# Designed miniproteins, single chains, continued (4): the designs that were tried, part 96

Each design is a single chain, and the fold is of that chain. pLDDT is the mean over its residues in the fold that is shown.

## One batch from the design tools (miniprotein)

Design m15330
Fold by ESMFold2-Fast:
Structure m15330 (fold): chain A 83 residues (1-83)
Amino acid sequence: MEEIELKAVELIKEAVRNPEKEEEYLKKAAELLTKAYPDELTFEEAYENLKKVVEAVREAVKAKEAGKPLPQHALDALEDILK
């Protein structure tokens, strides 16, 4: 179970790093999460949630590159994704 979650996080990181393959990586991550928690979420729910997470991370990265201050929770999320 924990290994599947770590693998899903790695796929999310790859989606953030490779915008051109975002859909491919997020679909793989959604499949892993749905396989781990089949009774708690559907593939479509997992995929939609992961897409929103990647979009939020990209916006935070762009704000940081523009020299704009980010709230601490956004910085913490970026640090976790980039680890």
Scores: mean pLDDT 71

Design m15331
Fold by ESMFold2-Fast:
Structure m15331 (fold): chain A 82 residues (1-82)
Amino acid sequence: MIDDLIKKAEETLKENVKKYLPDDTKLLDFNVSKSKDGKSAEISVSVERNGQKGSGSELVYTEEEIEDAVKKAAEGAAKNAS
């Protein structure tokens, strides 16, 4: 169920997001939302690095994608803050 996918993504994001951020990066916000078509979860991460703000997001369609999506969203946010 999509609601179960969102809950698992939220739990994984909460536990692991800080592990994928560089030490010089401040976590501002993170969120998981249902996509507009209701078929995927969108993981979003916002960070600040040296006074610059950056954000990253990834769509997740299955539970197996969650960990990699959390990593990509977090790393993307940090990269975009540079």
Scores: mean pLDDT 83

Design m15332
Fold by ESMFold2-Fast:
Structure m15332 (fold): chain A 94 residues (1-94)
Amino acid sequence: MEEEIKKLEEKAKELAEKLRELGLTEDAETFENTMKKVIENIKNAKNRLEHEIAATMGIIAASVTKIMAENLGAEEVAKLAEEVAEAAARVGEA
């Protein structure tokens, strides 16, 4: 579980950096702030439902970012967003 959270943090950070490289600075900041709240909610989850809700919010944020990246033709960023969604899903399963 702690390893899955760390992987999610690392992948989310990498995705935000790639968004900044594309000049999407405001989108990167929104994504970082959203994922920070997701990770805080995962770490502070008192029960399984709170944990699942927090992980699902991470999946949604990453999936929306993937769609945006695909629409921009940024295939590498879209792939990284998919990896963030998969990492969030693994946290939800743990």
Scores: mean pLDDT 86

Design m15333
Fold by ESMFold2-Fast:
Structure m15333 (fold): chain A 71 residues (1-71)
Amino acid sequence: SAFERGLEEARALARALEPYSPEAAEKLLEAVRLLAEDPNSPEGFALAAEAERLIATLPEEQRLAILREAQ
């Protein structure tokens, strides 16, 4: 399903994030855990949004490296 694919993509992204932003990686993994248990988890969405905000603060070169690795 699209939802299951999204969770796996988020786990791959979190692994790629760890060397650059351990905080963003941890928040994204916790978001995935919460959303896997409850697809409507407000805390899960909040943690995912905070992880995205942290990723946006990284230099562009690091964001590109993360996207390449998360493939």
Scores: mean pLDDT 86

Design m15334
Fold by ESMFold2-Fast:
Structure m15334 (fold): chain A 87 residues (1-87)
Amino acid sequence: MELAEKVKELAKKADPGTAAKAEELAERAIEYEKQGNLKEAARYLLDGAFVVLMSLDPSKLPELAEASRALAEGNVEEALRLLEKTL
């Protein structure tokens, strides 16, 4: 999943603890995508992006809130689109 790789690349700019957590979350997203569970994949991607952006650029957290809202409403495609624009 291309978004998971973006999360991992951004994580390399953070401290080792933040990087490890973001990589763990991105790997879980890839696992759920392979299972066809796109909602859980999106949830783990959003969690990974939150961990990374909290460390590197907290000003982008409102945009992540928009993506989280779309996911909560069941709109997985819109959540992933908003996440890609935020990263």
Scores: mean pLDDT 83

Design m15335
Fold by ESMFold2-Fast:
Structure m15335 (fold): chain A 79 residues (1-79)
Amino acid sequence: SERQRLLEEQRRRLAREREIAPPAVEQEILDRFRALLDSGAPMSELEAVAREAERYLSYEGLLQLLQMMHQRAQQLLAE
């Protein structure tokens, strides 16, 4: 389990070092997504944008995007 976790961490670090998108472009994608969240965009639109963005995001970027999606989903469920 611990060894498997470390191997996955190493794999994710190597994947992040690949240029799926430059850090600046990835940050722009994440900032744009946050702006959509702040504007009250519907979940269906957020999901569509997230699916398209997945192709260009590092693993770390994907985690941030998924976290933002989960936070919005929790807010909607709480209301």
Scores: mean pLDDT 72

Design m15336
Fold by ESMFold2-Fast:
Structure m15336 (fold): chain A 64 residues (1-64)
Amino acid sequence: PRLSEEGARGAAEAAAGAGGMSAESAKQTFVLSKGKTPEEAGKAAKEAGADDRGAAIVKGLASM
């Protein structure tokens, strides 16, 4: 794939942070979302404080 799992996680964390979620919350959310669908990852990001845009970005990255 274009991005390794580590790269995708890092990009998702940065994107979630840009969407209003702290880096620590983004890391925890992504760990909890490990093995989840992109939709579940996006919802978890939103619950962790990301806005709709941030959640959509995380969901998109998780689908890679």
Scores: mean pLDDT 61

Design m15337
Fold by ESMFold2-Fast:
Structure m15337 (fold): chain A 99 residues (1-99)
Amino acid sequence: KSRLKAILKAAEKVLRGENVVDGVATGEEDASDDFPEKGKIIVKARIVGFNEKGEPIVAVLDVYLEPEGKPRIPLLWPLTAGKPLLFSVSLIKERIEKL
């Protein structure tokens, strides 16, 4: 439960556009206790369009755990199963609220 919530919170920070370099937005969140290592969860994405609600749609580029002093660990994107690697503000907020 807390692993999924932490990944979705990192994705929500991407949508705010607070850390954008060369068209790539990065969201960071502290790893929950359910992760094997302590560190940061990193989500990288690009804005590729807008949905019918006028919200940015972003394409996921990379998702990983960055442990302190250790190599990064790839993570599965929690919205991939049955859905494209695209997400919006409302989709992320809805998923966080249901956790």
Scores: mean pLDDT 66

Design m15338
Fold by ESMFold2-Fast:
Structure m15338 (fold): chain A 109 residues (1-109)
Amino acid sequence: EELEKLIEGLNKAIETLQKKMAEIAPLRDETAKKLAEYFKEKYPDLPEVDQKQLLDYIKENPELMLREMILADEEHREEFQAMLDKLRAAYNEAKETFKKLVEEIEKEL
């Protein structure tokens, strides 16, 4: 049935998107690590308990933290903006890859 082929194609597209999202995970981790290093340098006297809580927040929300840093830190704005743009580009690439796969399925109709 034509419908079964469409479902199989969509499942393959979803799997490809999941794999692309998994490739973005190391980039998010690298971003979180760089932000953690920045906060250690900016707040060297921060208590270890507070430092751990901040690091956990950065790991969970690196994109949100980058947005906050761009607004708060004029001196490093360009660096943080470049990191955010790189993450956004990776997410957009994953989205466009998924879109192209869906379009290829439609062509096989």
Scores: mean pLDDT 76

Design m15339
Fold by ESMFold2-Fast:
Structure m15339 (fold): chain A 87 residues (1-87)
Amino acid sequence: SLEEEIRKTLRDLAKQAELEGNAGKARVEQAVLEHPERRDEIERIYQEELDRGNKKAEELAKKYGPEGKVIALGQAYRDAAERVEAL
């Protein structure tokens, strides 16, 4: 059914988001190691993106269930990594 296809797509997207999010977290950790002088700025950026990600996770969880939360948090980790790498 269409509903089953939507649920499968959400699960696949969540799996991808989890992998990409874990890679993003590793990139943020690497940035701290390479630029310890930027630690406080990196931590602020990471926390800002996590705060946005948590708000979006709450919204997406209401609409799509637990997969929505995983997708939102995975994107937040990637966004944090991109911002810290642009410093």
Scores: mean pLDDT 89

Design m15340
Fold by ESMFold2-Fast:
Structure m15340 (fold): chain A 69 residues (1-69)
Amino acid sequence: MKEGEESITKARKALDEAEKALQQGNRDEAIKAAVESIKYALNARKAGLTEEADELIQKAQDLLVKANG
């Protein structure tokens, strides 16, 4: 599924950006990027890539908890 594959790619990039921002102490940027990752992962999940999307959602949620903590 072309749409789901694109969404997974974007979710992974957003998650990488969120992790990088958190490492730099930029909590606001980390939160923004993690939310973007979740949005793309949810789109991939709707397209049928449930397992990979759920993994990305979990990682992004864990990062959001860490950034807001």
Scores: mean pLDDT 83

Design m15341
Fold by ESMFold2-Fast:
Structure m15341 (fold): chain A 88 residues (1-88)
Amino acid sequence: SELAEAARRALEEAARLSELIAAGELSAEEAAERVERVGRLVREVLELAKKAGDKLSKEELALAVAAAIAGTGAGFEAELRYGVEPRV
């Protein structure tokens, strides 16, 4: 589904951000760009979930929740380590 594909992309980018933060090799600017990218992908998943409403499958709900948790976690870690503000 479109939601499942969007959620997988969000999960992949969030995981990559967490890996790069753990490596300690990101600049604050690079961290900010990646946080913004992850945030955009998570927002896309949320919009698709809202459109699906009651038609959202259990697998799609699980993927959407996983994407939100992973994205939030990676963003929080970036804020703590780099002082990155993930909002406009």
Scores: mean pLDDT 82

Design m15342
Fold by ESMFold2-Fast:
Structure m15342 (fold): chain A 74 residues (1-74)
Amino acid sequence: AEAGRNAEIDAKTIWGLPEEKAKEIGKLVEETRQRLAQVRADGEKAGLPPAEIVERVDEVAHETVKKVNEIIKE
């Protein structure tokens, strides 16, 4: 919950976004935090090398940045 709340506060305070967009970004960040935890757990369970797990984590992070930019532009 903290990651999403902090992202919402930053979006309003630092980026000056409307409250509705800030809430969407906060929700997206919290969902991404959960996805990153799941990707790590799934990778470890599957016996993937650490380097491959990091690559998958980076892919999810990159997708999140793209979605945040789309919300800002809307």
Scores: mean pLDDT 77

Design m15343
Fold by ESMFold2-Fast:
Structure m15343 (fold): chain A 61 residues (1-61)
Amino acid sequence: ASAEEALAVGREAGGVLGAAVAGGGLITDNYSLEEAARLGAEAGGVSLEEGRRAAIQGAKM
């Protein structure tokens, strides 16, 4: 999936799950962990620390 699609799905889902979908998708699309965590956290409405953990978990799915 594209980065834009991952972010859209993440925003719709929200929370930690939304952060995992958005952040994990961004990592898969060759974004850095820091950028993926930040954008994923914003999409999910969670803290940057939670977004970083979620992005790592999402990338493993």
Scores: mean pLDDT 81

Design m15344
Fold by ESMFold2-Fast:
Structure m15344 (fold): chain A 94 residues (1-94)
Amino acid sequence: MEELRKRREEIALLITRAVGLGQKAVDMAKEKDPEKAKEIEAQLNEDVARLTRLAREFDEAYRSGTGAQENADRLLKAAREAIERYEKWLEEVK
């Protein structure tokens, strides 16, 4: 329970960071490369949909007490991958 609470907090922070970085990447790209901005925005929309689905799966597992660890790991990986993509795009757009 304690470990899962810490992971839940980590997940919330990473999702918030991923969405924030994605939004920043879209905004910066809009000024310099409108086609790139559309590409980043499309990927951000897909990532938000995926993270939302994974978060629901994690919440279900957390409430049942079964598979929460595996769902947390999957969600954390997805959030980290999104962050890495957006950080790379931010550097490319600057």
Scores: mean pLDDT 79

Design m15345
Fold by ESMFold2-Fast:
Structure m15345 (fold): chain A 61 residues (1-61)
Amino acid sequence: PEPSLEELLARGRAELLRLGVPEEEVDAIVATGRAAYEKSGGDLAAAEAALLRAYIDVASR
């Protein structure tokens, strides 16, 4: 039940696409989440925070 980075990014991608975000923008957001994970030294919470910020931004448009 503990998500891998790829599972987390895939779930975030699917959710953003469901909200109608263009595929190119979703790919950029996913790349940002991956970069946050790498920058934090492997912290999944950093990737989750990046995806959540993007989700909140889209939902508030």
Scores: mean pLDDT 79

Design m15346
Fold by ESMFold2-Fast:
Formats: sequence, C-alpha cells, structure tokens
Structure m15346 (fold): chain A 86 residues (1-86)
Amino acid sequence: QKLALIKARDQTRYEQALNFLNQGVPVDFILAVDGAAIAKNLDVETYNTLLQALYELYKNGKLTEEAILKVPGVDVVTAQAILNGL
C-alpha cells in the first residue's frame, strides 16, 4: 500500500490521508502533497488545509502552478513537486 510510507512516519497524517482517499482523492495526489509537506516540515493542521485546498483545485480542473502558488505556505519548488506527483 502506497500510504504505508505515511503511516510508518506519522499516524495522524495517515488517518487524514485515509479520510481524503475515502473522499475520492487519488493516492498519487495525496503522496505528492505529503512529500511536499515533509520538505516544508508542515504540521498536521497546515498539511490538512493544504491538501484540502489543492484537492478543490484538482477536482475542478483548475490545478495550475499559478493557482497552487496562491495557497498559503506553498513555494515554486512545492508546486512543481505536487504537479510532478500527479
């Protein structure tokens, strides 16, 4: 299971990732956002806010680098990592 890597590192992030997966979020999208959050050392609350905001952009077909950069706490490197993970 791809989410096993999140579970091994952080049980709370894993539980939130499962919740998003159950809502229909693709596992590769969740992993891309998780990888970016690790690189930025984001707390669970900030991670969940980021994942939710990016998922709204994704499901509406509006996931662009410019739109991702408007999400608080996201830089160009993070935006590229998320887009490459999709």
Scores: mean pLDDT 73

Design m15347
Fold by ESMFold2-Fast:
Structure m15347 (fold): chain A 75 residues (1-75)
Amino acid sequence: MERFQELEDKARARLSKLSERDPSLDGAVETILAEIRAKRDEISTLDEESAQQALEELEQTVDDILGHLERIAAA
């Protein structure tokens, strides 16, 4: 699913920048990527409408978490 691939690519790019800035965040990076992959597997078993709604919720959750980590790393 192209939209899910875009989310994963965007998350990986942002997490790579975070890891380069603060290597202590490596554990958080791995955890977030694992959660995205787990949710992809779950979403792939759903009907298209349910999958789209779940993906939108995941996109929002990922954005919130990454934004928080980026603010911490910038401080």
Scores: mean pLDDT 76

Design m15348
Fold by ESMFold2-Fast:
Structure m15348 (fold): chain A 103 residues (1-103)
Amino acid sequence: MDEKRRKAAEEAAELERRLPTAPPEERPGLLIRLAQKYLILGKYDEAIRYAEEALALTPEEDYASRAAALTVIALAYLKQGKYEEAEEYFERAREELAKALAQ
């Protein structure tokens, strides 16, 4: 494992240990960070799962966090060669970003 992947694995393990005791308002952000670590590790199904969990816990009006989670899902699908799914999730992320910029 190269240094970048080793660091990502260590950070993912730390985030997973923190998640059960984190305040509810911090959990979506931790899950997005965890999903990003799994993207670096090439664990695309895990990245999608954690990002979807983050979306479920994120308020509808938190457009920036929703856009971040949707972008992780889109990138994971892109890395898996699932171009149609990737395009759909990038479009959803763009819509959330547009709402964030309107605030």
Scores: mean pLDDT 87

Design m15349
Fold by ESMFold2-Fast:
Structure m15349 (fold): chain A 92 residues (1-92)
Amino acid sequence: MVTVAVIVAGSSKEKVKEAIEKAVEGAKAAGYNVVDSKVVEEFEADGYYVAVVEITSEDPKLAETLGNLTAEEAIEAAKKNGSEVVKHLAVK
């Protein structure tokens, strides 16, 4: 069992929630056997809404396939795209 942190940034809470749902659905569709998902932290930074979501899976490969990314990088990507951004942070 592994837990990975997913950083999601968007211009609104609704866009962030949609991005979280898509990230969880994508992991399940990829076969990573997601057993739990929870929002562990929420904050606003530079006019963007940011959430940190922990996704727990029985498949250790989920942690191996995800790169590290900071909340600042997620916010910058959201600024450039004007939309939600989902970035993965592997927890070791």
Scores: mean pLDDT 63

Design m15350
Fold by ESMFold2-Fast:
Structure m15350 (fold): chain A 111 residues (1-111)
Amino acid sequence: SSMSVDQEALEQALRLAQELFDSLPHMSAEEALEKVKELAHKIKTLLEENASQLSDSTKRLLQAVYDTLEYVYRSEREKLSKGQASESEVHFRISLTVREIIHRLSQAIAE
């Protein structure tokens, strides 16, 4: 795998996550959930389109990011629909998750 392809993929994933994070304060919980789903899809596409050129460590990281986003989307939407979480709690959970993803991607790029 090319180090430049790994770096480009990680930097693209980081930019997408940062764009979502910066937009979160202006979104409702439902809008934030939709954007989490969109981010998951974009990460999955990035992973699939570059699978043959990415290192195993970068593939595992992007897969983990995708799995985390899909889980949070499904879990938080279910809680919201069942009245088990408020809109503010769902919004906060999404913000924490996206912040964690930004941190993990930033560390991978720096190392």
Scores: mean pLDDT 89

Design m15351
Fold by ESMFold2-Fast:
Structure m15351 (fold): chain A 66 residues (1-66)
Amino acid sequence: MDEAQQLVEQAQQALKQGKFKEAAGQYGRAQTVYDRAGQDELAGQYGAQAIKAAKPLADENHQYLE
């Protein structure tokens, strides 16, 4: 259980440092841990945080996926 919380803490630290890619990755890993633990609500919450953290990267990279 604590591993998912550690991933969330690492993601928050990455956000404070402006490391959006790292933060998105850590939130995504936390989502996976919560999903495997049957914590669907928490998995959904942190999945959304991962997407939100990745949004600045998408804007910076000017993704061309249509």
Scores: mean pLDDT 73

Design m15352
Fold by ESMFold2-Fast:
Structure m15352 (fold): chain A 70 residues (1-70)
Amino acid sequence: MQEEAEKLEQEAKELEEQMKRLGAEAARLHRLQQKEGNTKAPEMAQLAKQATDLQKKYQELRKKAEELKS
């Protein structure tokens, strides 16, 4: 069970890095929108959906890792 929990924790780390990357991209698009006065709403909406999906996967992995410790 410990090895399985560590594997899930590693997968969670990878999802965290993906979420951080999406957050950085969203911040960049927001700054461009402010600077250029043009809307980036479609791109930002796509990033928000991807972030939500990754967050759900992260929560599922965390729950499974916790169950393995039980």
Scores: mean pLDDT 75

Design m15353
Fold by ESMFold2-Fast:
Structure m15353 (fold): chain A 110 residues (1-110)
Amino acid sequence: MSEEIYKKALEYIKKAKKKIKKGDLDGAIKYLKKAIELTQKLLEYAKKTGDKEAVEKAIELAKEVLELAMELMKEAEKKGDKKSLLEGIGLAISAIGLIIEAERLLKELS
């Protein structure tokens, strides 16, 4: 279960990165939202099972989403796309929240 969730999240992250490079910010937002949803599911799995590796993978995914959200915000600003800029800010906030929660859980499991 955790490995399947992780692989699917990485797939969406890869698709989001490709969409950003092509200037398809709406497509990038869609895939980053799916990656966040899967990262949340992975972290919930880790909470229930005490799976430290799943927590570490959730931190990795959330950091990748944060990096791409910041890149999305930069591209949105260049285009004057205020809607995509606000969506990027929301994605960055969600990713930061997941990093904080996952790092707290990792400390509790250590």
Scores: mean pLDDT 90

Design m15354
Fold by ESMFold2-Fast:
Structure m15354 (fold): chain A 98 residues (1-98)
Amino acid sequence: PLSEEELKGLELAKERIKEALQTELGLSEEAAKLFIEALERLNEAKKKAAEEGDVEALKKEREKIKEEIRASARSEEEAKEKEKIVEILEAMEKSAEE
């Protein structure tokens, strides 16, 4: 339910974050995309939890997203990269939840 203008702004923000993850943190394009996808899902879950007052559902969704990222690893090297994504998400979670 975002306006067309807001949706375009959001897509630009996602591209900038993806570039920063690749340039500053050395993540692959695939890993950066996974992070953006996870962030979108977490933001949607956070909005839903706030609207419905269901903090427990938000916690469950966060755990599910982290496990899906880990489970998608096809090699040891990829598993290490995906673990970095999970660590970043956990750091953001701790920063947001006092």
Scores: mean pLDDT 74

Design m15355
Fold by ESMFold2-Fast:
Structure m15355 (fold): chain A 89 residues (1-89)
Amino acid sequence: SELKMRVGPVRRVGDRLYVTIEVEGPFTEVQGLLLNAAGEVLAMSHETKVENNVSYVTLIMDRQEAVLRVWVQVDQEFFLAGTVEVEVE
């Protein structure tokens, strides 16, 4: 079955950035991964909210980056969910 992935808007709360990923489809486990433009890992999360085979994965990052690459791991496979440009103040 095809997996459908969507990267939500980046939300800033104080010095923290929140990125939520929506993953639809049949899966057993979903994990999120944030990387910068250089491919360095910024954040990982195991916490998901699952409803009707849709997983909402939230990633929290304590540092600012201009470009975020958003990856998801679904049942041991890695997928690029999107690239997000973040405006640094």
Scores: mean pLDDT 69

Design m15356
Fold by ESMFold2-Fast:
Structure m15356 (fold): chain A 67 residues (1-67)
Amino acid sequence: MAQEVFELMGRGNRVLAESDVKRAQELQDLLARVSQALLEYQKTGSPEAKEALLKQKKALEEAIKAS
């Protein structure tokens, strides 16, 4: 789980570095949401936090694929 999220965030950061200002802002927002969800999951370990993380992960994956 965490390894896949870190790998996805790494890919997002690479796309971010190559993006224009508008695209960069969108990716930064998605990366922030994933980071926040991951921290919450690591802090609580709850099923609800895991589901939130998976939801944000899917959104970031879709944004990267659209790049």
Scores: mean pLDDT 76

Design m15357
Fold by ESMFold2-Fast:
Structure m15357 (fold): chain A 78 residues (1-78)
Amino acid sequence: GKIVKTTIVLERRDGSTLTVTYDHKTKIATFDDGSTEKVSDTARFALELARRHGARRLTVTHEYEDGSTKTNTVDLGL
């Protein structure tokens, strides 16, 4: 099915989290502080966020057109 929304929960090495919601129709990422960014490459965007924030883990949830969800967790080492 078509992905309509992706939620990225980034966990920093200190245990704090950052949540970003990406709309696949508008190609806009919305941060938990309400700020927005236009994103054309979701994978590159996620990696740059992880690097910038010192992430140890990413949890990526895809929401599909039918309302189903799939969640994957990526451990970034250490």
Scores: mean pLDDT 83

Design m15358
Fold by ESMFold2-Fast:
Structure m15358 (fold): chain A 56 residues (1-56)
Amino acid sequence: MVKPPLTEEEKERLRKEFGLTDAQVEDLAKHGLSYEQVEELRRLGRETVAEHRAAA
């Protein structure tokens, strides 16, 4: 079952909101992730980084 990749608008939004490079956005799209899935993964990643920083 093939799900549609990220649209150009979704890629632009990811670049703008999360500061991702074109290469990073294309890499995420190659994994067949939706915008919502990428957003969730980035949110979890930020929480992990924030947790480590807060513990310092």
Scores: mean pLDDT 65

Design m15359
Fold by ESMFold2-Fast:
Structure m15359 (fold): chain A 81 residues (1-81)
Amino acid sequence: SEFDKLKEELEKLLEEARKELEETGRVSSALQARIMELLSELEKKIKELGYPEEYVKEYKELADRFSELMEKQREADRAAR
């Protein structure tokens, strides 16, 4: 499905972001923008489909993973100041 394809792409970008954060201490703004765009597309699809429980759960896991990466970046940034 289109949802599954967007999910797969987002999972790849989240793994790329994790590696980037480990290697450089940050996730590039371009990669952050791409992840946010895919999350927005998934949210729109979920809304259009009437919030199917399985898709909402998967979306939440992906959104939480991104939030965790951003929090780790903020913590690293604060520690460097």
Scores: mean pLDDT 84

Design m15360
Fold by ESMFold2-Fast:
Structure m15360 (fold): chain A 59 residues (1-59)
Amino acid sequence: GEMARRAGEAGRAAGTAAAAGSAGWQKDLHGVPGGREAARAGSAGDAEAGVELALQAGE
């Protein structure tokens, strides 16, 4: 129900953050601090995992 809708919204946000993080990976290949941007995208993925857990509880 409602949790599934929120999970979908969180998934889209995490997908957008991951796309931004992949651009940072090329900078990280040269040791540029672009890896910190990828770390921020990873924390968005953790938030998505929390929403997925709530979705399973709502099943």
Scores: mean pLDDT 53

Design m15361
Fold by ESMFold2-Fast:
Structure m15361 (fold): chain A 84 residues (1-84)
Amino acid sequence: MPRVVRTELPPESYSAEATIQLFQASLQQGHTGGTHEITWVGTPEQREKFERELRRLAKEAGVEVEFSRLPDHPGGLRVTLREG
């Protein structure tokens, strides 16, 4: 099998704040009532911090967030954003 070097996204390049801003921009462009799905990859520690910060920002913004783990990917996270 070919070996590919994977680089995890640093929290600063794909932050919880940037995630909320992207979703809010989508809503302002008329994509109301929709869901926004993002795949995030990092270390378990980075994932925990990202989840915590995103939950806090989502609550403040009135946005509903759902997190699910990627199969066979310990650092992988699927994030679903919806209007609260």
Scores: mean pLDDT 65

Design m15362
Fold by ESMFold2-Fast:
Structure m15362 (fold): chain A 60 residues (1-60)
Amino acid sequence: MKKIEEIKKKFVEELQKLADEYNRRLAEAPPEQQETIRREFLKKAKEVSDKYLEEIEKAK
């Protein structure tokens, strides 16, 4: 369980950093780029989630 808890903690930290970067980029971006930034964020969030699922599966 300890290893799984550590994987979960890293996943949350990675998503939080990604969210912070997303919010910062939105604040700096003109309106016409906001949709592109949002879509890039969703893609990166999925990649982080996919990696998390793979690590959890290997830890079983």
Scores: mean pLDDT 79

Design m15363
Fold by ESMFold2-Fast:
Formats: structure tokens, C-alpha cells, sequence
Structure m15363 (fold): chain A 89 residues (1-89)
């Protein structure tokens, strides 16, 4: 229940940091198509984690905790989109 949601949020944070590292490397090589593809793939994985969190919340009566965790992941998605824009500038 709660520990599983917390673990999924930590997995999301780790995935974003790994994606940012790969995106910086792609930008340094001038591979902007690869950079955009990595960013899109990371956003889709984060959306998948949000769906898992919502399912766990409903199953365990933790909808309020799940909603807060989903909002934290929405912040990570916005951070990743802003980072993509910065690298393309």
C-alpha cells in the first residue's frame, strides 16, 4: 500500500535523473531527434507509474496519498518538459 506508492515515486525520480543524463549526452552530440525521443519515452513511463499509483490507492483506500504522489510525478513531468526545451534552445 503506502510503501509501494512511496517506492514508485522514488523509481520515478530515479528514472527522470537517468533520462536527463541521457538527454544531455544526446544534446552534446547534436542528436536532437534522439533527445526528443528519450524525453517522450520518459514522460510515457511516468504516466504509467501514475496509473499504477492510482490503482494501488483505490485498492488500499489510499486515494488521498495516491493523489499527492500523482501530483509529485506531474511536477517531474513538467521538469522534464522544461529541461527538453532548455536543451533545444
Amino acid sequence: GKAEIEKLVEEARADVEAAKRRMRELAAKGDYRGLVAEGVAAVLRLIGIQLDIERIGKKNGLEDLAKKAVEEINALIRELLAFTDELLA
Scores: mean pLDDT 90

Design m15364
Fold by ESMFold2-Fast:
Structure m15364 (fold): chain A 75 residues (1-75)
Amino acid sequence: DAAAEAAAGAHGASLAPVVRYTNKIYEALKNGDEEALKKIIEEARKDGFTDEQIKAVIESAKNLVELDEAKAAAA
C-alpha cells in the first residue's frame, strides 16, 4: 500500500502527517483549487515528504474525490 509506505518515512512512527496532507489535498481537489493544491504539496515537501510520499497522498485524495463524485451522481 503506497500510503502506508509513505507513512513509514514520516517522523519515523506516525500516519498522522499522511492523513493530514491527504485530507488537505482531498479538499483542494474537491473544490478545484489548484492554487491550494500547489501550496499543500509545497508544505508537504518542506515537511520532509518525498516525491513518492506526495504521489501516494495525492492518489489517496483522488480516490476519495472519485468516491464522493460517484455518490453524488447516484443521489
Scores: mean pLDDT 73

